Designed miniproteins, single chains, continued (3). Designs and how they scored, part 78

Each design is a single chain, and the fold is of that chain. pLDDT is the mean over its residues in the fold that is shown.

## One batch from the design tools (miniprotein)

Design m10713
Fold by ESMFold2-Fast:
Structure m10713 (fold): chain A 72 residues (1-72)
Amino acid sequence: MDEKLAAAAERLRAVLAPVLSPEEVELVVELFVEAARAYGASEAEREAVERRLRENLELVERASAAVEAAAG
């Protein structure tokens, strides 16, 4: 549901804000929302999101580390 996705995106912003730049936070949140929406979409849409994730792999890895650190 869009409401739950919006809430999850906002929580992700809050977790990333102390460790990433505002521009990096918004890019990670954008990729998260795109990936979540692509879950039930066509193979072409999923592949497009997967390519964007690969192109931003270093940022995605930094974001994952930040989320894990916030959880611990």
Scores: mean pLDDT 78

Design m10714
Fold by ESMFold2-Fast:
Structure m10714 (fold): chain A 87 residues (1-87)
Amino acid sequence: SPEQELIIRALEGLKKVALSEDLTPEQKEKVLQTIDEAIELARAGATPEEIVAFLEKKAKESKDPKVQELLETGARAVRVAHTVAQQ
């Protein structure tokens, strides 16, 4: 659907941001793995709300402030993509 494509593109954009950030290899791996899992959920037909909840849960579980910030940014990007798709 157009909404799923917008969400996937937003998540792929976050991957590019993560790759350009001054992150440790461990932080980068955790962020990229979580984003890839979110993309697979979107491809499997998960709702925007489910993808947001997944990213917010992973952010809280990370216990790393930089990882948490990037995943929370991802959740906000998914919300924005959902809002745009509804217009």
Scores: mean pLDDT 86

Design m10715
Fold by ESMFold2-Fast:
Structure m10715 (fold): chain A 72 residues (1-72)
Amino acid sequence: RKELAEAVLRGAEGLAAYAESQGAPEAAELIRRTGRELAELVEEGRFEEALALEERELARAAALLQAAVAAK
């Protein structure tokens, strides 16, 4: 459980670093925040809430990243 939460945080950090490299710091911050929330839910065993949060926030992060890439 704790190892899974740590893996979630590592994955989020990797995605956030990628978003920053693409010039999307808002997407990076959203990804990091969502990763922390997902890790907390996973550590508490609240997997249904974690899956719902992941689905919703991945869509938001993707939209922010697309907007940042399209901005200039």
Scores: mean pLDDT 77

Design m10716
Fold by ESMFold2-Fast:
Structure m10716 (fold): chain A 65 residues (1-65)
Amino acid sequence: GPALEELGRQLQEIAASFGLDVPPIRTREEAVEVLRRLSERVFGVALSRAEAEKLLDRMLAIIEK
C-alpha cells in the first residue's frame, strides 16, 4: 500500500547512505530483509526476522499518521 511504498523509498535512501545497494522495496518481506541488512551494516549484528517485522510495523504506523 502507499505507506509501504513511501517507507520503501526512505529505506532505500538510508541504505544508500550506509553504502548498501538495495533493489526497489515493493513487498513487506523485502523491507524486512533491508532492515536486517542495515542493522548488520550499522551495528555488526542483524536483527532477527521477528525484530525487523516489529520495527517495520512501527515505522508503517508513523507514516500512516
Scores: mean pLDDT 83

Design m10717
Fold by ESMFold2-Fast:
Structure m10717 (fold): chain A 80 residues (1-80)
Amino acid sequence: MSEKVKALVDELVNRIIKLIKEGKYRQALLDLKSAVNFFKNLGLYEAAKYIVDKVSPYVPEEFQAELERIKKEIEEADKK
């Protein structure tokens, strides 16, 4: 990733994790999906996957199925 993309991705990851730690799961998932779709639309699948991978350990079990769906969509879009 470029330095600018890496900085943006790290900021988004930190923001989403903060929302999860504050119990704002709905907002965290909306921000996660928005970030993933933004990078997918740019063809930056590595960045999209990185966000999901960094956020996933903090997400409650109830939302893990949604995370797995998002991750699968990224993997299917990145089929080379």
Scores: mean pLDDT 80

Design m10718
Fold by ESMFold2-Fast:
Structure m10718 (fold): chain A 80 residues (1-80)
Amino acid sequence: MELLRKRFEELKEEFSARSKAALAAVEREARERGLVAENAHESASDERKQALYITGRVLRIIGDMLDEELKKLREELEKE
């Protein structure tokens, strides 16, 4: 069953690349919004806030990407 393995590897690579791009975009947004103040003195609570914000944003973006892929699959299945 090499076809299933190939499909799995393709999906793994696609999600890896998209997740990496999403993380980079979220980190850029966080810096622009001043949530990652590298030039200022940071407290531990600020670091926690940054980590939670970045993690939450990345998870939301990944969730949106999954919803989009599910929508495409549903449209293909419901295609008349």
Scores: mean pLDDT 63

Design m10719
Fold by ESMFold2-Fast:
Structure m10719 (fold): chain A 99 residues (1-99)
Amino acid sequence: MPVRLSEEQRNTLLRPGPLLAALLGRVGLTAPTYTLGDILGAVTQLLIRERRFRTEEDDFLVDVRGTPLGEILGVDELDLRDQVGIAERLLRHATPVAP
C-alpha cells in the first residue's frame, strides 16, 4: 500500500455508518456524505481535542482504548503517521457513494 493517500483516494465520497456519523457529529459534521480527506481531518481534530497522547513528547501515538474512535478503528493505540491504515479502518465504517 502507498505510504500516503493519493489525491484521488482523499477525494473518495463516503456515506458514514452510524458509529462514524456520531463521531463526526462531535466536531459539527452532520452532512450525509463526506470525502475521505474530510473524515481524516475530522478524526485528527477529535484526537487533538481529547488530548489522549501517551506521553507529552509523543505527538504520534494516541491511546484510543475504550473510545468510540478505538471501537471504529478496532485498535487500542493509533499512530497518526499511519494515514493509510487509519483510512483503511475508517472505510470499514463508511459506504462509498453509489455511482
Scores: mean pLDDT 71

Design m10720
Fold by ESMFold2-Fast:
Structure m10720 (fold): chain A 70 residues (1-70)
Amino acid sequence: MDKVKELVRRAIDALAEGRYDEAARLFTEASELSKDPEVRKALEIAARMAKEGNRDIALLVAATLLSSLD
């Protein structure tokens, strides 16, 4: 759980810097480490949105996940 949260935070930072490919990679890595299928699916969506340059949607998904994991 904690490592997944750290990867999501790093992905949010990458999105803020305009590094969409790095953000997508970090979301994918977080998805692979997550044991919750709903969390994995949300992270896969965030990775796809980041890769497509949909920053706002990727950030919304990531922020919602971080709130749920607290």
Scores: mean pLDDT 82

Design m10721
Fold by ESMFold2-Fast:
Structure m10721 (fold): chain A 98 residues (1-98)
Amino acid sequence: SKVKEALEKAVEIFRKLAEEHPDLKITLEPNPLLGSTKPITLTVEQLVAFLEYLLERADKLSPEEIVALLNQIADGLEKAGYPEAAEELRKIAEEVKK
């Protein structure tokens, strides 16, 4: 599953970020998968937990939902000063579109 592969890769990126930058926080625009109606700020540890939660439910998620989520997280990373990690997530999102 491309959704499962994308989520596994995203978890690995954020696990590395959590080790290197444990205090990093990312602000995400409202997203249905987060159940948020307002921008939400998450620590990288909270993002790892959220992505692992989605990975356990990858069979219930559409490619479109995951592409949108990964691009929103990438935008949050870029705004936080991590453009290289943002680009890695955007490449993962592009793989899901195939």
Scores: mean pLDDT 86

Design m10722
Fold by ESMFold2-Fast:
Structure m10722 (fold): chain A 81 residues (1-81)
Amino acid sequence: ERERLTEELRRELREGLASPQASPGMRAVAQLLLERLEAGESLEEALRAALEYLARRAVEAGLASEEEARAAMEAALAELL
């Protein structure tokens, strides 16, 4: 099941990156996630890295505190995995 999810995710990420309509932010997240998966990291490690990137951006933009961003990241990981 994890292997199927990883392969489907990789396929979707490649398609998204090939889209001329992909935003810079979407490309950054998709590229980070794809690079981690291609490097042989687990789905959990790749997702955590992507969510940590998003959490950091939210804190830097003043949208969330460090604590709120961390809690949201952990909740998302628990739901996705």
Scores: mean pLDDT 73

Design m10723
Fold by ESMFold2-Fast:
Structure m10723 (fold): chain A 67 residues (1-67)
Amino acid sequence: MNLFERAKQEAQRLAEEGRLDEAERIEKALVRLLTQQSEEDITAEQLRAALEEEGVSEEVIDRILNG
């Protein structure tokens, strides 16, 4: 699973837990990255920076990037 798909899966998990605001922050970061490059070309560093800019928690970012 690529990092983009992993981030999307984590957003879905957070939404199912009722953490809709955090899920929306992840989705917003992903949409922004897609305006700059294709999902297959997104690096871990770019994804981390985008998630941090949207205010996603370090715990959630670590789950997406490291499992």
Scores: mean pLDDT 80

Design m10724
Fold by ESMFold2-Fast:
Structure m10724 (fold): chain A 86 residues (1-86)
Amino acid sequence: MIPEIKVDPNSGLPKELQEKIVEILRLVAEIASLGELTPEERELLEKAQELLGKAVKSKDEKEALKLAEEALKLVKEALERKKARV
């Protein structure tokens, strides 16, 4: 099971934040296409979802971008771990 990331990329967010969200969603879809996740990989995606939720609710664009960047790092780590196992 993959944690559901509930983010609308067209919600009027800053362009840079939207671009990071699109990249994160693309990588999550790639991870899903590679098959079942380990508990560790799911924890990384759940943490990324939490950070994205904070980013889209943030009133400070700089804070939102930082949170989205941390979420992107976690999703990339989950993808790298998944690719190493297939």
Scores: mean pLDDT 75

Design m10725
Fold by ESMFold2-Fast:
Structure m10725 (fold): chain A 79 residues (1-79)
Amino acid sequence: MEKVIKLLKEAVELYGPEKAQEAIDQAMDDVQAEVDRLRAEITASTDPEEKRRLAQRMGDLVTDAIIKKLEELIKEAKA
């Protein structure tokens, strides 16, 4: 979490919010199939605690993808 916030702020400072959002959108595209599967599991679950755990796993997956794309974007700016 802390790493994502730092990278997002740096990307916004370097490129502005629109370009940072493009990187986030690309990260989401990269993990779409896994996110869709987790979302289906969340929808199928009737246990609020299980829904919360699956949502957290989905959040972690998205977070890692965003970190990767933001790091790539920042590296390009500093190359």
Scores: mean pLDDT 80

Design m10726
Fold by ESMFold2-Fast:
Order: C-alpha cells, then sequence, then structure tokens
Structure m10726 (fold): chain A 71 residues (1-71)
C-alpha cells in the first residue's frame, strides 16, 4: 500500500540522517530535532491521518532508539 511505502521511505531517511549526522559529529539532541522535523514534513506532504501519524511515530521512535543505542 502507499502507507507501507511511506513507512519504508521514512525508515530510510531516518537512517540516512543518523548516518550523515554521525559523520558530521552532530549531537544526539540535534539529530533527534532533525528527525522530528522530517516526521512533520512527511505528515504534511502525505496528509497522514491520526492513526497513520501514530504508526509512523512508533516506527521513528523504534529506529531512533536502535541507532542511538550504538551512539
Amino acid sequence: SRFEEILKEMEKRVKEVMKEGKRQGKSREELIREVMRLLDEMVEKYKLTPDEQSELGQLVGKVLQELLAEW
């Protein structure tokens, strides 16, 4: 479905932001802020419903937690 493609796009973009930010020496706080901006952009771009926003937010939280655990 379109939403499953959006979830995959978001996961890819979060991983790219975290990888690039690590290379640049960005702080954990700066990276979380950047990812939150990306989440807002995706919500607005795709006109996501509240349920879709909740599911996307859960995915973002999980991916961030996994990547930051190795930071």
Scores: mean pLDDT 84

Design m10727
Fold by ESMFold2-Fast:
Structure m10727 (fold): chain A 64 residues (1-64)
Amino acid sequence: MDEAKKKIDALSQESRKVNEEMAREIRAADTPEKAGQIQLEGSEKVTAAVKEMLETRKKAYEEA
């Protein structure tokens, strides 16, 4: 369980960094199309991290 918590914390921190970088790049984007692309890519990375956090929690529960 402690390993799962560490992995979830690491994924949460990575997701936060992606969100912060995405917001900065969106503000710097020259066109709405570029901003949309940045948001889509950033959202996909965040979604992948959330999915991995959920799978990590599920595995920890199944192993309990």
Scores: mean pLDDT 77

Design m10728
Fold by ESMFold2-Fast:
Structure m10728 (fold): chain A 68 residues (1-68)
Amino acid sequence: LSPEEKELLAELDKKQKEILQAVLLGDYARAEALFAEMEAKIAKLPPEQAALARERLDKTRAAAEQVR
């Protein structure tokens, strides 16, 4: 992975945590905005890394829906 790709993956991990915090605080608008930001970053990754990041996004969304 390039340094840029590693940085994108780190940003996705950070946003995942921010999404869960926003959902716990009832800030669903913020959570949706963060999901959109994650999707935009995933689109910039190579296909193999995008697939792994997409699975992480799906798990994060499932966890958020369970709390909602």
Scores: mean pLDDT 77

Design m10729
Fold by ESMFold2-Fast:
Structure m10729 (fold): chain A 75 residues (1-75)
Amino acid sequence: SVEEAKKEAEEAAKRAAEVASPEEAQRILDGMRQAIDVADQAAASGTRADELAATALLKQFKEDAERFAKEQEEK
């Protein structure tokens, strides 16, 4: 669901930000905010197709953030 994808994206962004430089953390949080804004717009006025697209966007962001966090934590 969009709600689950939002939660997972927020958790991934928080984890990535904790291991990032201040500048990288800001970029990660800005990306999270943008993805969530798209999802909120889809939920408020979008179609089923918009909800699926928003979910895919959030999932991609989550995967990218988790990968970044894992690579940083393994240093």
Scores: mean pLDDT 79

Design m10730
Fold by ESMFold2-Fast:
Structure m10730 (fold): chain A 62 residues (1-62)
Amino acid sequence: MKIDEIAKKVTSLEDARKARQELLRYLAEQSSPITREALEKHRDDLDPLRLRKAINELIQKK
């Protein structure tokens, strides 16, 4: 998955919704329930920068 590219494509509410769906699906397929649960904490935060930060933090905590 191209998390950085997904975050950059978020320029409108539609794109934010799509990006969130893509990230949730990606994390579900990763078999990483912890990362998925952490992303849910940011579900209301559709800002691409915040989504990218959250994902990077989860990657570091692996």
Scores: mean pLDDT 56

Design m10731
Fold by ESMFold2-Fast:
Structure m10731 (fold): chain A 74 residues (1-74)
Amino acid sequence: MSDASDLMKRIIAKTLADKNVQLALDYKGVKLSKDEIESAKKNGYLDRNGTLVIKSEVSGKVVRISLEEAVELT
């Protein structure tokens, strides 16, 4: 079902699964290693302002993607 946590996971999964995630990260000036992508799939969360936050437990790197930006990416 579509609750807040479920929506967040779906957006993260789609964004990371799509090749366009590289374009989005390049636009933000960020690139993720495979370990960081694995961490992002596991521990992404929604920030207080509705921004999707992806944190790598390996490098501690934090990438912020707005839900609007994530939805635009296909």
Scores: mean pLDDT 58

Design m10732
Fold by ESMFold2-Fast:
Structure m10732 (fold): chain A 84 residues (1-84)
Amino acid sequence: SKAAALERAVEHARLAEEALLAGDTAAAVRHAELAARAFEAAGEEKRARYLLLTTRLEAAKLEGDEEEAARLEKEIAELIAEHK
């Protein structure tokens, strides 16, 4: 159901945040991808994209990948502009 998909999305989003706090960027991105798929299954495509992009941005910053971080910041700004 949509409700069950949202519950899975929220749980994986929490796990992604915990992984970022632990500095485990690979686990953070993996959980964000699972959360994004669950949000998409719930019809929440924009929430899915926002979560994945913001998690990848924080991971890139932790890894010192300045080029990837700049690219992701631009994509997030464009997504936010579409929302408003």
Scores: mean pLDDT 88

Design m10733
Fold by ESMFold2-Fast:
Structure m10733 (fold): chain A 76 residues (1-76)
Amino acid sequence: MKLIERLEAEGWEVLGSKKVTVNGKELVAVLARKGDTELLVLADLNGEVLASLERPVGTAPSEEEAEAFRKRIESI
């Protein structure tokens, strides 16, 4: 997937990826890390990023960050 190559080129370490279904659409969820930052990405099958969330390693997103991410997903 071209998305993984782009993330690795930007210095992200890809920890895992899986197919997910969101609002009837097949997408890919990718988890990556750079230093002490974790990145969760939702992308289409062509590797276009639809939603992303960055957080410090070992922390949960705030309610505002989680709500913004969820609202973005609902708009897909």
Scores: mean pLDDT 75

Design m10734
Fold by ESMFold2-Fast:
Structure m10734 (fold): chain A 76 residues (1-76)
Amino acid sequence: MELTQEQRLLVQMMLGVAELAASILSGEEFQARLAQMVERNADTLPQDVLDWLRQVSTLPKEEAIEALIAKSEELS
């Protein structure tokens, strides 16, 4: 996905928050929190980013974390 500089910064901030949540929450709590975060930001993010984040929120915690880290590295 192609993002503006401002959109990349917003996504990076969200990924950082998700990684922090992953370090302190259980798997089910993490999935629920990630899904809630996506819904709360549905009007601020591009549709392709939202669709990707919704897919990630359905993954087990370990796989979701790997996907988030990979996307963070890609965007940095």
Scores: mean pLDDT 73

Design m10735
Fold by ESMFold2-Fast:
Structure m10735 (fold): chain A 72 residues (1-72)
Amino acid sequence: SRALVIAEVPVERAEEVIRAVEEAVRRAGGSLRSTTHGDTTYLGALVPEEAAEEVARVAERAGARVLQVRPL
């Protein structure tokens, strides 16, 4: 099964956070999407359910705010 991890980050920190999360997502065999609205970049990581907690931790440690972790 898969899970969706949604996080937000100020646009000025988005590059660093995306890089860290992208590495974690790649290790897990998932995919990452980002979109920017105003001064905020939103990240959606689609990963195996077992990896969702680790991906969320990586995002938080890198400076993002995790909004949701949804099993799919």
Scores: mean pLDDT 88

Design m10736
Fold by ESMFold2-Fast:
Structure m10736 (fold): chain A 67 residues (1-67)
Amino acid sequence: MDKEKIKELAEELARAARAGDFARAREIVEQLEKEGVPKRIVEGLRAAIDAGDAVAVEAGAAELQKL
């Protein structure tokens, strides 16, 4: 698992959520899954995106940035 790449993607995810760009947020979550982020976290982020919950997406992104 590449922690630096995950932090970069998490920062991009937070920006996409703040912009309301849920299409971009979905693309970033797919990249996070490929980088080895646990399925539980990926599924939580997908659920937040499907709900249109930008606050939950940003919170999940912030948690990944703490790695």
Scores: mean pLDDT 82

Design m10737
Fold by ESMFold2-Fast:
Structure m10737 (fold): chain A 67 residues (1-67)
Amino acid sequence: EKVYEGKVIGANKETKTLKIYVFEDKTIVEGYLLDQDGHLVGMGLNVKFIEAGELEGKPKFQVVEIL
C-alpha cells in the first residue's frame, strides 16, 4: 500500500473536498481528507496519507500521520 506525503493547500466547501500538494509527485490532488479520528484536517498541515476508496464519486484519503 502506497503512503503519500503532502500539504493541505485548499478547501472547497461546496464539494466538502480538500486540495493536497503531493511533495514527491509535485502534483495537486483533490478529495476527502480525514484525520485519524475521521475528521477533515485543517489547511496548512503536512500529512502522510493513503488512498481509502471514494465517496459519492470523489476520492477519499485517510491520514496516517500528521507531520
Scores: mean pLDDT 73

Design m10738
Fold by ESMFold2-Fast:
Structure m10738 (fold): chain A 65 residues (1-65)
Amino acid sequence: SMLERQRQIEDFREAAARAGYASVEYRGDEVTVTIEAPTELERAVLELHAAVMASILGSKLTFRD
C-alpha cells in the first residue's frame, strides 16, 4: 500500500542518516542514493541496503557520486 511504501521510505531515510548517506532522493519510479561511508564494508552494506529497498519499492536505483 501507499502508506506501507511511505513508511519504508522513512525507514530507509532514517537508516541512511545514521549510516552516513549524503542523500536519498525519490522521484516517481526512481531512487537516487549518494553514499559517503568511512569504510569499504559500510559502503557495501549501504549499497546492498539501497538495492534491497529499491527492489521492494519497485524503483530504479541510481548511485550519485
Scores: mean pLDDT 72

Design m10739
Fold by ESMFold2-Fast:
Structure m10739 (fold): chain A 80 residues (1-80)
Amino acid sequence: ADAADKAAQRAALIARARAMLEALERLLAGDEEGARRILTEVLGLTEEGVEEVLALDEAELREAIAVLRAGLAAAEAQAA
């Protein structure tokens, strides 16, 4: 693998993490349909996987959002 291959892999992981963050933020805001669309169309989750995410309570959603935001900030700093 060369530098371009590694950069593409990092970009794909960052894009997936951003999509998950958007889905979780929409779910926390009460936009279940928007969250479902991102989880299925962007992330390719199964119906079971979508229902597991939708089953998260407010505290679990807030914790997941905080972890993803911190991880994305660190990954973007390393990619820049």
Scores: mean pLDDT 81

Design m10740
Fold by ESMFold2-Fast:
Structure m10740 (fold): chain A 85 residues (1-85)
Amino acid sequence: MEMLISVEIDGRYALKTVQAENGEEVAEAANNLIREHFGIELTEEGYKKVKEAADKALANPGGISRVTVTTTDGREVKITVQNLS
């Protein structure tokens, strides 16, 4: 399925569309997007929360899920996952 991932840290945004079959692939893509654009990573707890949010978005018709999680350097990330399929 085609998924839109949006991440916000300190009022700055990064967005990516990915092909994903499950929430783990979405969480990996979100973590990679954060690493690429901000040079930081999600905490283990944050990664799990993104995976759960993505699984919910994938399970619901027109699914959109939003979650606020923490990075390894203590920043808050607002993540939106939208199912475009």
Scores: mean pLDDT 85

Design m10741
Fold by ESMFold2-Fast:
Structure m10741 (fold): chain A 79 residues (1-79)
Amino acid sequence: LLEKARELFEKGRQYLKEGNDVEAAAYFLAASRLYAQDPSVEAQILAGLAEIMAAVVLLSNPEIREKAEKLAQKILDEL
């Protein structure tokens, strides 16, 4: 799970660099939720970091929130 969560987080960062805010927020939300499933302290910290990254993107573009949340759920369902 941690390896998959890290992959999602790195994809979120890549989409953010490319200016794709919907994908960036979705991948950060998915990474956060996947990290949160691991009970380790490190995973909980990384879940918090991913949540903050998603929040920063969504604060800049609040209109994309519903699209990002739906895409995040699809990403998690396909794992």
Scores: mean pLDDT 85

Design m10742
Fold by ESMFold2-Fast:
Structure m10742 (fold): chain A 93 residues (1-93)
Amino acid sequence: IPEELRKKFLETVNKAMEEARKLAEERGFSDEDIKTVVELAREAVYNGLEHTLELAKKLGVPDELIDIVKAVFESMTEEDREIIEKLKELYKK
């Protein structure tokens, strides 16, 4: 994997985690819930949103926290989405 693509992917992971943390803080969630949302946002960037939503439901994560993860991904820039897609294609080949 190109080093530049890996670097941009890590930047996308960090952005998603930071956005999830801020959104959860703004909505008044506890430190424990904020930690859960940040971990789910990271998981969604690495393994995909659908996989992460299924995992969260299996673990009994409240719908309110799942909605934050969805909102983070819906607010992602086109560039961030392209980086995730390119990395997934390279890992499949």
Scores: mean pLDDT 78

Design m10743
Fold by ESMFold2-Fast:
Structure m10743 (fold): chain A 77 residues (1-77)
Amino acid sequence: SKIEELEERSRKVIREAKELAREKGDKEALLEVEILEGLRLIGLGVGKLIKDEEFTIEMLEKQLKKEEELLEKLKAG
């Protein structure tokens, strides 16, 4: 499903961002990644409660974009 695809993509981005932040010793970036991960999990829980797949997809796409932007920022130095 699209939700599973978005979840898998976010999981990979978050993992890479955490590894990179840890390697750089960037505690602030690590905290930012953890906050984004927490917000995504909360949004998934809300989507399941309201049973709105469209809302869940839109939220996951928005969170993935933020996660990708953070990873790009980390890669740029």
Scores: mean pLDDT 84

Design m10744
Fold by ESMFold2-Fast:
Structure m10744 (fold): chain A 92 residues (1-92)
Amino acid sequence: SMEELEEKIKKYEEEIKNSSGKKKAEAYTKLGKAYIERGLLLKEQGKIEEAIKEFQKAKEAAEKALEIDPENEEARILLLTSERAIEMLEEE
């Protein structure tokens, strides 16, 4: 599934480049969700520092989505999810 995540990330990055407005915000939420999934896999492997970096990427993607579409509910949920994941791992 890591290889599938890498392919999804590449596809969402291309979708971001080739879209605007609400569709671009949606592409950022998809990208952020892929980063969350990759972070969880790294966490399961005990790679905590790498997992935190992935959750930080997810947070950045959510912030980009909200900059474009402030009413995007999925992006708001993604932002809160990524922030909580970072906080919990930094507290151990």
Scores: mean pLDDT 88

Design m10745
Fold by ESMFold2-Fast:
Structure m10745 (fold): chain A 97 residues (1-97)
Amino acid sequence: SLSEEQFEREVYAALLQIAVSIGLKDALRALEAGDVEKNREIVRETAAIVSRLAQKAGIADAVAPHLAAMVEASEKGDIEGLRAAVDGLLDTLNAAA
């Protein structure tokens, strides 16, 4: 077993959960406040960070459909769609941990 490589993947997985939890909480608050432009900016930036961390954690393929759903919901101003995509992403991250 490559303990250092495994530890590195676990660190990226933890950073991924933190990035999702903070970024998407702020994105949802912006959208609930009616700030569609701020929501789109936060979702775009969070999706880029999450995509990069998911590649490092080896779970990019599992995360990709949820990131696509988040971006689509954000572009449409769909609060319920954004919540559903966030929940699906968090469930995927919890299953991968």
Scores: mean pLDDT 80

Design m10746
Fold by ESMFold2-Fast:
Structure m10746 (fold): chain A 92 residues (1-92)
Amino acid sequence: SHMEHEREILERAKELYEQAKKLYDDVKKGLESGTPEDIEKMKKDYEQAKKLRDEAIELAKDPRVSPEARRYIDQALAYAAKTAKYYKEAEK
């Protein structure tokens, strides 16, 4: 139903936000610490952030997205973009 789908979208939006924030925090840590393990993790986190970004973009197109879910999606996209930016800076 519409209500069930709206709740599903909100739960997925929150998941994407939490995952994107963790990826961003991990990549920022990797950039700052420079350990071999953190650098290897940065590349994996960047690949995950790309997949997450694509999913968030598709989710945002659904007209049943609530204003609350849209805020989580927007924040997830922002964190994914920051993750990509930090990874690219680390490659320089």
Scores: mean pLDDT 84

Design m10747
Fold by ESMFold2-Fast:
Structure m10747 (fold): chain A 74 residues (1-74)
Amino acid sequence: MEESKRAMEEGAREAGRELGDEEALRAALRAIDDIMQWMEENNDIPSPEEAYELGRRLFRLAVQARADAAAATL
């Protein structure tokens, strides 16, 4: 669990460094905590390699969600 969680956080942080969106990074890191809890409860923990890619994807989804939320306010 710990290695997969760390890999997922590293994936999100790496994507965050590339794009520089700190709010999206914070949102992704919060989502990682929730997702890892869910995976632990279901005994379905990804490999570190899968977790890293999930972290990158979660950061991209957080960026998109922020854009969608801004659009929805208008």
Scores: mean pLDDT 76

Design m10748
Fold by ESMFold2-Fast:
Order: sequence, then structure tokens, then C-alpha cells
Structure m10748 (fold): chain A 97 residues (1-97)
Amino acid sequence: MLELTVKKSTLLTALRHNPEIVAELSKLSSEELKVKIEEELVGDERMYKVTLDDGKSPPKEFTLPRSDANWLLFLARPMAVMPSDRPLSLEEEVAFL
């Protein structure tokens, strides 16, 4: 389980390929959102449950594939609690996606 505070603009950039999520983010007035990311097994596939909470509206929950979750984590890293290991560079991240 990972909890982050992420700017709305960063979320829109990271999740731009998900029009449903973009539409929900556009309804929120807050500049920063609390994001929770949890790994879930959906059938035989590893998916990520992402919960968006602006503190004002009920939390919105989405299920994302690993590639979208990794891109979100990459763009949110400056505001995340960093692991002890060096994070992947943009070039390295793209090579694995």
C-alpha cells in the first residue's frame, strides 16, 4: 500500500489515456489529491486499485493495469516517500513499459 499527495495536473498527465478518470478529476476543485495505490489480483491478472480523495467528495476508486500505475508513480515521485533504492530514470522506466 502506497499513499501519496499528488497535484491534479500531474494526475491528468499520468492518466491522460483513461478518459473516465480524466472526467472524474475534472469535477474536483482541489489542486492536490490524496492518492492510495494497492495491488490487487483480479482473476489471474495483477491490477492496481487507485483511490483518489480530495477530502471534500467521496473517494473515487479506479482499477489500473501495472503500466498506468507505474507511470503515475514515476510522475508523482517528487511528492512520494522515496524507497531506499534509486528510482528508475525516465529512460529506464520507458524501457520496461
Scores: mean pLDDT 66

